# Designs tried in a protein design run: designed miniproteins, single chains, continued (2). Part 67

Each design is a single chain, and the fold is of that chain. pLDDT is the mean over its residues in the fold that is shown.

## One batch from the design tools (miniprotein)

Design m6309
Fold by ESMFold2-Fast:
Structure m6309 (fold): chain A 98 residues (1-98)
Amino acid sequence: MEKEKKNKEVAEEGVKEAKEIRKRTEELRRKAEELGASPSTLAALDQALELAEKTLEAKEENAGTIKSYRDAARAQLALAEDLYKEDKEKIEKEKKAK
């Protein structure tokens, strides 16, 4: 009973978090494009979106699969956020160095 409840909660949380990751990644992707971020940053964001979509697609399949894709999407978004931050800092420093 408790294991089934935990699996359902994991699946529901995974779907909710994947929707949040997708929204955040789409917003960051737009900001990265406006900033002129590196191709690596844009690729990392595209991969995060793909993993979030896979989490949403798998929501009715298996809680373990949902968790796996969600964890991967979260990690990929974190990498993309770090890359975006580095790009932003470099671009801002170059603008101030005029």
Scores: mean pLDDT 78

Design m6310
Fold by ESMFold2-Fast:
Structure m6310 (fold): chain A 65 residues (1-65)
Amino acid sequence: MSGPLIKAIQEALVRHGYPAEVDGVYDEALRAAVRAFQERFGLPDDGVLDAATRTAISALLGVEL
């Protein structure tokens, strides 16, 4: 994944209170934040940034991911 896309996701999660570091790296901390988001919204909590997860994150901010 490209650094700019990962940074956009990290910034989105941080703005909504999820613990993430804006470093452009898909690490264990970002995966844990994605899993927390997925669990909250009833998505599969695998930490993978699949189409459904990206669509849900995008919808919260009105931003295309």
Scores: mean pLDDT 74

Design m6311
Fold by ESMFold2-Fast:
Structure m6311 (fold): chain A 73 residues (1-73)
Amino acid sequence: MELASEEEKVQFLIDAAIGYYAEYLLTGNEEFKKKAEEYVQKAADMLGLSPEETKKLIEEVKKRAEELVAQQR
């Protein structure tokens, strides 16, 4: 089996964050928002991002989640 690289692990965390934020947008359940933010923080930590860069990553995750939800309308 192929082992996940650091980049693949980061992408998995970002994809999970997008999914959780999309669920938050669909359900209004704050727990999904918290999970999305936790996954973004884990990805940011692995990438060595600054707090400012982490904030930008959160905004990108929100944008992608909004696009995902729009496709369900």
Scores: mean pLDDT 80

Design m6312
Fold by ESMFold2-Fast:
Structure m6312 (fold): chain A 75 residues (1-75)
Amino acid sequence: SLEKALELVKQAIEALEEGNYDKAIEYARKAKELSPSPLVQRLLEAAIDAIEQGKLTLARQALKSAEDYLETLRK
């Protein structure tokens, strides 16, 4: 579901901002599996890799890009 993928990306962003990196990765992985868009899947994979490497600014940017693109698809 596109709507469920969007909800999970928003939860991943919230978890990242709270410093709950394990939760952020979990939500991002679930969103990737539910996303119909190859671009969104790549952005979410990039976000997961960035979190695992401690590159939090890149992770936030990738998650926000995925959120914005999913909201465009929902319209």
Scores: mean pLDDT 87

Design m6313
Fold by ESMFold2-Fast:
Structure m6313 (fold): chain A 61 residues (1-61)
Amino acid sequence: LEEELRRLSEELERQQRELVAALTDPSSSQEERDALLARVNELQDQLNALWDEVQAQRAQQ
C-alpha cells in the first residue's frame, strides 16, 4: 500500500508536468488538455482513497 501510494504520487507529478506543458503549447488541442486534466483529477482521487486505506489499515494493524 505505501509503495502503491508512492507510485501514484510520482505518476500524478508526471501527469501534472504534462498538463502544464500542454497548457503552454499552442499546438495542443483542447481535447488533449481536457484529457490530461481528467487524468490528474483521477490520480488525485486514487491517492486520497489509497491514503485513507493506509490510515485505516494502520489503525487496525
Scores: mean pLDDT 78

Design m6314
Fold by ESMFold2-Fast:
Parts: structure tokens; sequence; C-alpha cells
Structure m6314 (fold): chain A 110 residues (1-110)
């Protein structure tokens, strides 16, 4: 619901580091449906988050998202690609520049 989405955005904006750690854990879940759901939610929420919040979350979730680009489930791989693209679009120029050398080789391999 829109109310649930607004509530999630508010919680993430208030606690970006904790939210990033929870999302990183979900992105490493043994269930591919959980990994896909976490990546899809990150892609959905990223346009609604401040760049300051994205700058905090991106370094926390990026290692897990990069691993998901080679996930055995193709839906998980696609969700991870979209999440990375959405987070980078909302990140500051400095955060994008720092992420680029990690992201570009991983996307080329995927």
Amino acid sequence: SDEELESMVKAIEEHPELSGEILARLLTDPDPAVRRGAAEKLAELAPLLSSETIDTILPIVLPALLRLLTDPDPAVREAARRAIEALLAGASAATRAAARPLVEPALARA
C-alpha cells in the first residue's frame, strides 16, 4: 500500500545504516524469493530516498548486490541489476565515482 511504502521510506530515512544492514542480510538469504524481493524493493524505494540516505545505504548493500549479478536465479540477477542502477541514479557524484570501479566490471561479467 502507499501508506506502507511511505512508512518504509520514513524508517529508512531515519535509520539508513540499520536499514542498509537489514537489506544486505535479506540480499544474502538462502531463499531466492527473499533475495529477489529485497533487490526489487531497493529499486522501488531508491527514487523516493534522499541522496544522503542512498550514499549511506549503497556502500552497505553494494557487495551483496554485486554477488547477486551472478546468482543462479535469472530473476534475482535482473532485480540486482535494477537495484544497482536505481541506487546509482540517486547517489551523489562522489558516491557514484567511488562505486563505478566496482560496478562496471561486475555488470560487464553479468
Scores: mean pLDDT 89

Design m6315
Fold by ESMFold2-Fast:
Structure m6315 (fold): chain A 71 residues (1-71)
Amino acid sequence: TYSAEEQAKIRELSAQILAEQLQPVRDLLAQNAAAPVPSPALAAEAARLQAQVDLGYENVLKPMLEEASKS
């Protein structure tokens, strides 16, 4: 069981980790959006990185956040 302070810290750290992991995805999407002709390869790479982040969230961060929420 986590204290309210520990719960807040877990949420902050989880948000920071997600933001850092999603930054390459956002950069690729921004690059593609700024291009005169959108690149399917850049979109595919962004989707691949997003899927990896989503998998990490489901298997690691989500269980931690759910456990923190029970406290």
Scores: mean pLDDT 76

Design m6316
Fold by ESMFold2-Fast:
Structure m6316 (fold): chain A 85 residues (1-85)
Amino acid sequence: SLGQRMVDEVERALRTGAPLSPTVQAILDAAESLPIREATQRAIAERAGVSQGTVSSFLRALESEQPVLELQVYAGVLRLREGVL
C-alpha cells in the first residue's frame, strides 16, 4: 500500500540514513511543525501540500496508538541526524 511504502521509507532512513522522498519529508515536516493538539490529518495534509487520503494511509500503516506523535518523533530524530537546528 502507499502507507506501507511511506513507513518502509522512514524505517530505511532511520536505519541507514537514506534520503526521504519529497512527499514523505513534507508530511514529517508538517507534522513536526504543528502542536500535537492541532496536528490533525487535514492540517498535516494542507501544510504538506498532499491529499488527506495520503496522510491517512501513512498514519494507518504505522499501526500505532499515537501515530501523529510517532511521526513527530521520527521527524525530530531525522532532523538531529542531519544537523539541522
Scores: mean pLDDT 84

Design m6317
Fold by ESMFold2-Fast:
Structure m6317 (fold): chain A 63 residues (1-63)
Amino acid sequence: SLEEEKRRIAEEYARKVAEAMKELLGPDAKGRVERVGETLIRAVAESEEARLERTFDVNDVKL
């Protein structure tokens, strides 16, 4: 469905953002992607020193 395709694209973007943020924080950092709600996906990178996050709305994906 269009909803499934939009979610897939948003999750791919979030994964790439989490990886980039993880690299900025260094080798001991961990990146992950979380579902925050029905339409919101969050990219997270964490180390002992810092946490970075970005939230993406599936509805912002246009097909």
Scores: mean pLDDT 83

Design m6318
Fold by ESMFold2-Fast:
Structure m6318 (fold): chain A 100 residues (1-100)
Amino acid sequence: MKLTDEEILKNAERALTELMNKNNVPKEVQKEIIEKVLELIEKLLKGELSTEEAQKEIDEIFKFMQDNKIPQEVINMVAIILHETAKEKNLDIKIVIPPR
């Protein structure tokens, strides 16, 4: 089933919000993670990023999550969402989660 760009964004926001609530992530941090992830998804869907630029933005999001001690389960979900979006656009992005 082909999802619209809006459906992809809505599904990502829902999945992340539910998982972050389950993991007791503070609402201020949830909002910032959602904003960063959705902005990156939108740029990827519009084809606005090269593979190198996309990798840099992904690395910045993971650094933000690590600095805020976000649970690994949430970080893994962000990695899955970004990987699936990048794959849809044929971007060969390395989704590497930095070690704690």
Scores: mean pLDDT 78

Design m6319
Fold by ESMFold2-Fast:
Structure m6319 (fold): chain A 63 residues (1-63)
Amino acid sequence: APTLAEVAVKILSILEKNPDKVYTPEELAKETGASVSTVQEAMDKLVEAGVIEKTDKGYKLKK
């Protein structure tokens, strides 16, 4: 299984391709091949680190 860090790196690369797009955990799970729960944990860590933001519609790159 991919590690939490590997999933976080994949999420960041996806968000950096379209920095204005909002992604759901389900979309990121499909693109990374990880479970939705693992993706949610990785995204919570990235929000805590201040590199992405959580919106009512999903997650996006913080810029």
Scores: mean pLDDT 79

Design m6320
Fold by ESMFold2-Fast:
Structure m6320 (fold): chain A 108 residues (1-108)
Amino acid sequence: SEVEEARREAYRLMAEAFEKAADAIQKGLETGNVDEALREVSRIAGDAAARMRELGAKGSPEVQAAVDEILAEFGAEAKRIMSAIGKDPEKGVELAREAAERYREKAA
């Protein structure tokens, strides 16, 4: 169904965003520039959220509702990971990679 296709695409966007976030945090750890990594993660999250909103806007009301639910989940998960990065960036990488794998499975 269009709703299930939209859910898979939204989960794919989430998985890609969390994988990119993990890579950005890891680079920040290697270069000692965690503040730049946090700015890059915020940019990645914003881009993914915008793409998900576009996906919802192009669909039926049912597609939009399904994408909005996933967008809310994405916002909550992104906030949790961002909080972890600020305290323990290595744990932030771990959580972001776990999120990427989990949402990749949901996208399948």
Scores: mean pLDDT 88

Design m6321
Fold by ESMFold2-Fast:
Structure m6321 (fold): chain A 99 residues (1-99)
Amino acid sequence: AREEARELLREAIKLLEKAIKILLKNAPKEKIKEIIALALRLIGADILLEQGRLLEAARELIEIAEELIKLAEELGDKEALELAKKALELARKALELAR
């Protein structure tokens, strides 16, 4: 369960990194700062995961994924939206497994 949670969180981070890269490439200037802030939060979540803080990492990844979903919907980026939605699903499953 804990090892499975860790692997799900690693996969969620990879999906969110890909979503952020897609959004940064296509975003209007006024959204760049918001996307960069989420990228920095994602680095923080990765550090939490490496420190074995699985519940905190999962909660942070859920919040990052929800914010990226909102941004992707606002910008009409279907690829980033699907990546963020998949990451949210994985992070929620990891939270349940980590307890």
Scores: mean pLDDT 89

Design m6322
Fold by ESMFold2-Fast:
Structure m6322 (fold): chain A 96 residues (1-96)
Amino acid sequence: MKYSEEELQREVDVAMVEITLGVAALVIRREFGPEAEAAVRAQIPAAVARAEELIRQGASVKEAVAAALETVADGLEAAGHTEAAAYLRKEAERLR
């Protein structure tokens, strides 16, 4: 592949965000059940898009993960999964 080292690093950072969101979905399934997990997974594309934009602007992977978790939490709250949303907001705060 013909990538600059900076482009490759951004792809690695985005992959780390995707992995973290996948793990978050599994944790949410364990704590809140499969409907809450489905709501998390529905928000992953939007959360990854936000994280990718932040990484392109020079944000750290931790900042991008925190923003991605906040995006997922916003979607969960809108879907009525208020307790699952609060759990992810607390995890995002821990990363900041």
Scores: mean pLDDT 84

Design m6323
Fold by ESMFold2-Fast:
Structure m6323 (fold): chain A 63 residues (1-63)
Amino acid sequence: NAQHQANMDDATAESQRLAPPLAPVARQATEEAKAIPDGEERAGYIGSRVAQALAAHRKALAA
């Protein structure tokens, strides 16, 4: 699934650009995802964690 691999790469690149608020979350999610044997689930997990952190960061900036 090339699209899932691309989504994982995009999520990683975004987390690097949004450091430092998102970099720790992305690293933690990546470490946790190492236990996930399915590549699609692994990419989804990392993406979901980064998306949640991004949403929280946007909410904090809007408050």
Scores: mean pLDDT 69

Design m6324
Fold by ESMFold2-Fast:
Structure m6324 (fold): chain A 76 residues (1-76)
Amino acid sequence: PVRVERRTIDGEKPAEVLVVEAPPGQLPDFEAPAGYAIARKEAQLPDGRTLVVAAFTPGSKEEAERLADEALAELQ
């Protein structure tokens, strides 16, 4: 089964981070809403599942990459 966790970051420009754990071969696709930047990071878990973090922000792509990197670091 695929596990999904959604995190909302409050602020003047709201951002969202999705954290997904998927079995081997079941990688999710993510689309950014209009006007949002997206960054996606992946890590392989010891049990053979893939951890995917996708960050969405109405700010810059650099902001999205920072949010995704921070979330992934917390989970590893």
Scores: mean pLDDT 70

Design m6325
Fold by ESMFold2-Fast:
Structure m6325 (fold): chain A 85 residues (1-85)
Amino acid sequence: GYEKAAELLYEYLKSLGLEELGEKLAEAMKKGVEETVKKMKEEGLDLYILGVIGTKLEQLGYTEIAKEITDAMNKELIKEAKEKS
C-alpha cells in the first residue's frame, strides 16, 4: 500500500519538475497519509494532488489505500473551507 502510493506521488511530482519535493513527500507517505497531508501543507502544495494519486491507485487495484488518501484529502479540504467561512 504505502510504498506504491509513495512511488506514484514521487513520479507525479517529478513530472511537474518538483523532483526534490517528490522525494520528501514519498518519505512522508511511507510514514502515513496524515504525515503526507501535513508535509504538503508545510510546502504549500495543492492537496488535490492526493486526488490524482488516489485515482491512479484505485485503477491499479490498491482500493483501500486509495480510499484512505482520498478521505484524508477531503477531510483537510473541508477543514480549510470552514476556517475561511
Scores: mean pLDDT 82

Design m6326
Fold by ESMFold2-Fast:
Structure m6326 (fold): chain A 68 residues (1-68)
Amino acid sequence: GPAVEAAREAGRAYLAGDREAALRGAREMIKHGGPDGAERAIVRVASAEGDAETGQGAGAALREVLDG
């Protein structure tokens, strides 16, 4: 769904060093599921889809949005 697609976008952008795109993706995750929905989307990418690096990048971007 949209939150999972946003998590993939945020994680890939974070790994590429594109901080602005990563934060935009993290905000889009929150928009579609709230903070809890965003965390579930990250877990799906990291665990169910097997993309731990993209999931970690999305988590880092989400943490930055929630902290600032």
Scores: mean pLDDT 83

Design m6327
Fold by ESMFold2-Fast:
Structure m6327 (fold): chain A 82 residues (1-82)
Amino acid sequence: GKKDFEKGQEAYKKGDFESAVEYFDKAAKLLTGVDRGISLYNKAQALKKLGDYEKANEYFALAKKEFERSGQLDKFYELVLK
């Protein structure tokens, strides 16, 4: 979970967006609540960098639902307004 998230962040910073998508996907499957929401959001950001806007929008929506379920919708808006 957390190690997959960290590997995803490193891949993203290196411009390896395909590996970033894979690691954030693994993180989202193992994490719950806000941490899962952040992983889904970061997967959407990596998909956007790959030009896959349709999938990126899908994962942004899934991230929003996860933040809503966790009672932390405000934190989702903080991420998208940065």
Scores: mean pLDDT 84

Design m6328
Fold by ESMFold2-Fast:
Structure m6328 (fold): chain A 73 residues (1-73)
Amino acid sequence: EDERLREIIETLREEVKKLMEDKSVSTEEKIQGLRRGRESLLQLLKVVTNPELKAEIEALIEEIDAKIAELEA
C-alpha cells in the first residue's frame, strides 16, 4: 500500500514538473492543473497514515501553492 502511495506522489510530482515546463500550456491552464493536483494531494493526505509520506505530501502541496502564487503574480 505504501509503495502505491509513493508511486502516486511521484507521478503527481512528475506531472507538475511537465505542466510547468510545457510552453504550449497557458498560465491559466497551468494554474488549473496545479489546483487539481493540490486537491488530489489533499485527498491522499486524509487517508495516508505513514508520517514520512504525510510530510512528503505536505511539502508537495506547499511547492504547488508557491508555484500558483508565482503564476498569479
Scores: mean pLDDT 82

Design m6329
Fold by ESMFold2-Fast:
Structure m6329 (fold): chain A 94 residues (1-94)
Amino acid sequence: SSKQAELERLRAEIERLRAEAEKVKPYFDKHASETARRMAKLLEEQGREVALAAFYVTMAGGLKRGLPEHVITAAAGISAAGADILEERIKELE
């Protein structure tokens, strides 16, 4: 029960993140630098779908706020790593 409730919460968090990424992806596609686009492609090629979603959300949010690219990229890297940890936790609970 407790493990199942945690699994349901984590899965809901992934679904919410994916939905947010879909909403911001057009903004990312228009405004992201070549470096950011290459990083997104690398995550996609590695099959890291949740990390890619976190990357899109963080990059788009930073770009909309006019933050420096190096700050946004560092934050996006942290968000992608957090997504990897979240997926690993789900795998442990299954």
Scores: mean pLDDT 86

Design m6330
Fold by ESMFold2-Fast:
Structure m6330 (fold): chain A 72 residues (1-72)
Amino acid sequence: PDILHETIELESEDPFAAATEKREELAAAAPRVLHQTEAKEDPKTGAVVTEVVYEDEAGNIVVTRIVVRKKK
């Protein structure tokens, strides 16, 4: 069993909605969800960040960071 780190980078005209939807998609597909963070905008960069931590079928812990930037 390993701890795996994944990063998903996206661009959207609505970064908050996109981050939340992607987080929920990953949580729904995961065998067991351990932790989720709410999507929050970084006021310095304008990027919206959320995380999902889940356990996969092999017992590995996967930490997925979702970063969404605003399209112009």
Scores: mean pLDDT 80

Design m6331
Fold by ESMFold2-Fast:
Structure m6331 (fold): chain A 84 residues (1-84)
Amino acid sequence: MEEFLEKYKSEFEKLDQLFQEFRRAVEEGDLQKAEQYLKEFEELVNKLLEQLKTVPDKELAEMLEKNLTGLLELAKQLLEKAKQ
């Protein structure tokens, strides 16, 4: 399954960058910029989740799906908390 991570390495690196930029925007109080980064992050997560459906290793696919959806949910919670 290292093959899936290697094949989508650039996408995973982009996910990390988008999450870092999102967190920075939240910390700076730039909620509009944070919403833009969250949208791009969600679009990339959804793309990766769709590709995981083609993965033969169902246990690893389930683990990656849980990690990706968990990270997206955490990002949404951070943004909602910042809007308070």
Scores: mean pLDDT 80

Design m6332
Fold by ESMFold2-Fast:
Structure m6332 (fold): chain A 87 residues (1-87)
Amino acid sequence: LTPEQLERYKRVLEKLGLTEDELAEITGVSKETVRNALLGTDYSEEAVRLGKLIEQLLLGKSVDEIAEATGLPRDVVEKVKEAIEKK
């Protein structure tokens, strides 16, 4: 990893107020997949979906809009938003 990639990764997590562990737990993907999605190095279906989730969250989209864009169940998206709002 370059220092620039690591810095961007940290800033995204800080903006969301979530850890890799929390994202992995809520979405049901591995911590490795979360890290790779944030770094843009994993093109698997799970990583692409997680990347879309993060983008939509940063844009302040509604639960319904995020669920539609990502294909994630509404309840999963709600849990992610609740985790962000709790911090």
Scores: mean pLDDT 74

Design m6333
Fold by ESMFold2-Fast:
Structure m6333 (fold): chain A 89 residues (1-89)
Amino acid sequence: LTQEQLDEVDLSMVRMFLALAAIEDSQGNAEAAIESIRRAEELALRLESPEVQREVAEGFRELAERARSPEVAEAAREAAERLEEAARA
């Protein structure tokens, strides 16, 4: 696999974990949702793309606003803040 192909796989995984976090929160599985948020954040940070980091941060902000669990909302908000800071660096 080339680096470009690896980055594309990582981006797909980021989007998948973001979607999983929303589903897990809607099912009342706060712990699983937080783990999915954390995995999406770690992958987005490794991609080192400000564009991707901003897109994922927006996704986390939307999740935080709609989250059923206060813990999930807080985790998503904090992840969004960290990705926004990384995108500016």
Scores: mean pLDDT 83

Design m6334
Fold by ESMFold2-Fast:
Structure m6334 (fold): chain A 76 residues (1-76)
Amino acid sequence: MDVRVRETLYQRPGWSLEDQVKWFKEKYEEAKKKGLEAKIYGEDTGKEVDPEKDLEKAVREAQRRGSRMVLELLEY
């Protein structure tokens, strides 16, 4: 089934870890309220993370690897 990417949001340069995590969580919740599917993953790894449990650690580890986290909003 072809899934249409509506929007791709990247980890913001210069933002604090706390602000990055809050922003991703806010956008993820907004997407769900709109009936969109949302995925948060590392740009380099493609592995999805749980926004409630793993997001802060994933953001830190992505930066350590010289990469970034991505939030992808999908329409069916």
Scores: mean pLDDT 76

Design m6335
Fold by ESMFold2-Fast:
Order: sequence, then structure tokens, then C-alpha cells
Structure m6335 (fold): chain A 100 residues (1-100)
Amino acid sequence: SAAEKQAIIRRLESFLNAANILIDLVNAGQPMSAVRALLREAIEGLERAKEEFPEIAEHLDELIGLYEDGLAAETPAEVRALLERAAALTKERIAELKSE
């Protein structure tokens, strides 16, 4: 339905915003411990979204995988690259949903 599509778009836009904020924090030189705490919070949010929106569960699983890789990453540059990939994938999915 149109209402369900708008709810999904809004949730994806919130994840895109969160990813961009995390990129900014990494670029600002925030401690990796602080970045990892926020990555764990983001993963929890994505897991909740999978239960709410099973139609996009595959996309959310891909984002969770990138964020889990981010938790295992040793350098800010690796975390940044993974977050940039997550942001790009989310932006692409939003565009696809809007272009229906």
C-alpha cells in the first residue's frame, strides 16, 4: 500500500541519516570505542526494522552485515568505507521505492 511504502521510505531515510552522522563522527576523529557503540545501536535498529518490514529484510540484512564488518574493523578508514557503502545502498533503495 502507499502508506506502507511511505513508512518504509521514512525508515530508510532515518537509516541513511544515521549512516551519514556516523561518517561525520569517524571523520571528526571520534574514538573507535564510541563509533562501535553507535554501530551496535544501529544494528539493533536494523534488526527491529526487519521484524516491522519483512518486505525489505534482505536489504536490511545487507546493511547489518556491513555494520557488523564495521564492528570488526581495526581502522577508521575501514569503518568509513563500510558506512559509505551502507549509505549508498540505502540511497539507491530509497530511489527505487520512490520511482515506482
Scores: mean pLDDT 89

Design m6336
Fold by ESMFold2-Fast:
Structure m6336 (fold): chain A 104 residues (1-104)
Amino acid sequence: MSRAGILSSSAMMMTMAGVTAAEVAMRQHGERGRELATELLRESARGAAEAIRRAADQATGDRLLAELLELADRAGREPEKLREYGQEMLKTTKDYADEVIKSV
């Protein structure tokens, strides 16, 4: 079953793209970039969660979404730690992706 692997990889790529875009927004726009960076992280969270939902089930996708949205909100409140929260979002997505791949 390669479908779970493809969707799990998609979730990781979406999270990485969102984190990268958020870092770029903060670098280019400073304070004005904070709202954009936060929204980019939230959009990537929704995309990654949808991919995991399709690979596994609704409950698993909803749990990932909740965790990623919490991290995105923390990044918005503490933009100086955006890189740290972004790395945590990547790690969280990877942990869920790895668990989905291990499930037949």
Scores: mean pLDDT 84

Design m6337
Fold by ESMFold2-Fast:
Structure m6337 (fold): chain A 87 residues (1-87)
Amino acid sequence: MEKEYEELKKLLGEEVAEEVMELQKEADEAAKNAEDPEQQRRALLAVAKVTLLVYEALKEKGIDESLIGPEAERAVARARELLAAAA
């Protein structure tokens, strides 16, 4: 994770990189107990939050939404749905 943290920090900034790393750790912890539906849900929500954080950080850095592509747009839409269902 050290190399990934440095790359995230360079791309997204320190604050966003720290939040992404914390959420990835949360997803990893939940994945260790994937047989538990609550842990599965926790892992999915953590991944959804990472997806939105990365997308918003890239938008702020001036990445054109048209260049992100349909797979990334689908991932963001799915993340928004998961987070809305959890509210």
Scores: mean pLDDT 73

Design m6338
Fold by ESMFold2-Fast:
Order: C-alpha cells, then structure tokens, then sequence
Structure m6338 (fold): chain A 70 residues (1-70)
C-alpha cells in the first residue's frame, strides 16, 4: 500500500541521518512510482532506495562534495 511504502521511505531517509518532511517522502514516492510505471511493492521500494543511495552510507558521505577537479 501507499502508506506502507511511504513508511519504508521515511525510515530509510532517517537511517541516512535525515529528518524527512512529508513533502520529501511524497516526492520520493512519486519518483519511484514513475520509475516503475506502476504502484511499487515494499520490497521493490527497498531495492530501489538501496540502488539510489547505496553508494552513500551516511548523510555526511552524501554531503562530502568531491567537486574540485583540476
């Protein structure tokens, strides 16, 4: 269900050290639904979140900004 999927998204973002808003959760839910073209299952949402954020273990790593190239 939509509520179960949103709960999983919220819990995943909290594990990354983020305090997600209802807007953040809803936006990510819509993004995932659009990627699949259908209503996502809880298990599939977990896999997608791991794919999107799996390279980042923490919020600190996400914010690390290795942008300077020369």
Amino acid sequence: SEEEVKKIIKEYLEKLGVKPTDFDVKSLYRFIKNLLGEEPTPELVKRILETLFGDAKTLEEVQARPLRKK
Scores: mean pLDDT 67

Design m6339
Fold by ESMFold2-Fast:
Structure m6339 (fold): chain A 68 residues (1-68)
Amino acid sequence: MSPAEILEDWFNQIKPNLTEEQQKELEKLVEEIKKLLATEDMSSPETQKKLGKLFEKINDIIAENEAK
C-alpha cells in the first residue's frame, strides 16, 4: 500500500475509539500528511521533519484520549 493508504487504514482502525472532535482533528492531520506525501520529495530532510511534527500532533491527540 502507498503511505497515504496506510495512514487511511490506521485512521479507520482508531476512529471508533475517538470523540467527534478528535476524529475531525485527526482527519485534518491525515489530510496534511497525505498532501505532503503527494506534493513534496520524501527523501528531503525538511519533508521528513514536517512529517515528524504531524505524527507528534497525532500522538498528542491519542495520549489526550487515553488520559480522559
Scores: mean pLDDT 74

Design m6340
Fold by ESMFold2-Fast:
Structure m6340 (fold): chain A 79 residues (1-79)
Amino acid sequence: PKLTVKTPDGTELTFEITSETTFGDVLEQVGEKSNMTEEEIEKIRKFLESLGISLDQSVESLANETLDLGKMLEMYDSM
């Protein structure tokens, strides 16, 4: 299964995921492979936690879907 991640600058990254792949794993890879800053990644972490989503939770439920991090940052900055 694949997860597509859309970053704030419009870049799309595709990751192969398993039931063992966590939100924390995906965000770490996004930080390494994209132009997202550490501050932006931290805002996404806080936003997910505000929704009750733990960073050690599996992303398997998002298989073959798109995770829009740019939208998440916009929602965080609007709180």
Scores: mean pLDDT 82

Design m6341
Fold by ESMFold2-Fast:
Structure m6341 (fold): chain A 55 residues (1-55)
Amino acid sequence: MEVEIEIKGELSEEDLEIARRAGELMKPGSTMTVVVFRRNADGKLEETEITLTVK
C-alpha cells in the first residue's frame, strides 16, 4: 500500500510521523483530510491541513 501525505502549513517531525502511521491504518483507496489546530508557545493558533491518501 502506498500512502501519500500532502501538508498545507507547518507540521513538526513528530506530527508527520503520527500522520504516516495513521495512513497505514486506513483502508486502501480511502482519503482523509485532517485540520490540526495547535497553540504555539506564544499562544497563537497555527492551522495545518493534512491530506492522507491510500492507494
Scores: mean pLDDT 75

Design m6342
Fold by ESMFold2-Fast:
Structure m6342 (fold): chain A 69 residues (1-69)
Amino acid sequence: MSKEELDEEVERGLLIIQAAVTKVAAERMGRDDLAAKADEVITEINAGAPLDEVRARIKELQAELDAAA
């Protein structure tokens, strides 16, 4: 693998962790809708979605959680 490809795979793994943490937080707040969206993001990451799009979606979910609190 090139260094760029390796760096992208590491970032993908970190984004999965961020989405999973967001899902757990949403579940703890009773926001099953946001937990379902976080699960969709994890599925998209595993399907090879663009990392910038994934980052934007995680940021939107975190903002929705903050607004819901």
Scores: mean pLDDT 79

Design m6343
Fold by ESMFold2-Fast:
Formats: C-alpha cells, structure tokens, sequence
Structure m6343 (fold): chain A 85 residues (1-85)
C-alpha cells in the first residue's frame, strides 16, 4: 500500500514537472516573438500594430510563466508527499 502511494505521487510529480517544462518552453517562444516585435517597433515607432502585437505576446508569455509556476508548486507538493510516506 505505502509503496503504491509513493509511486503514485512520484508519477504525478514527474508529469507535473514535464507540463511545467513545456509551459516554460512555450513562454520562451512568446518572449522571443515579443522581443522581435519590440525591435521592429523601435525601427518604425509609428507602427502601432507591431507594438500591440508585442504587448499581446508579452501577456501570453506571462500567462505561460504563471501556469508553469503553479505546476512546479504542485510538483513540489507531490514530491513532498512521496518523501513523507
């Protein structure tokens, strides 16, 4: 029984960690896209659409970062439960 519970929490922690890594990777992709748009806006400051798109991608990146942090905290809780069993 104890061994099955430990394995369950370890498996949960692994999956949560993988999901957090995927969300962090997605956040980085949007950070790079936003940076490129910011650089383009600096070259042509009159292009409001480029600025708006940069802000949109920055917000998307922030959302993925926040989701990754939530998943990482959940992973830490699952690892702690496995260790305490």
Amino acid sequence: EKEKKIKYYKDVAERLGQAADEFNKKAQEYIEKAKKLRDEYEANPGDQKTKDDAEKYENIAKSYQNAAKFLQRARDVAEKKAKEL
Scores: mean pLDDT 87

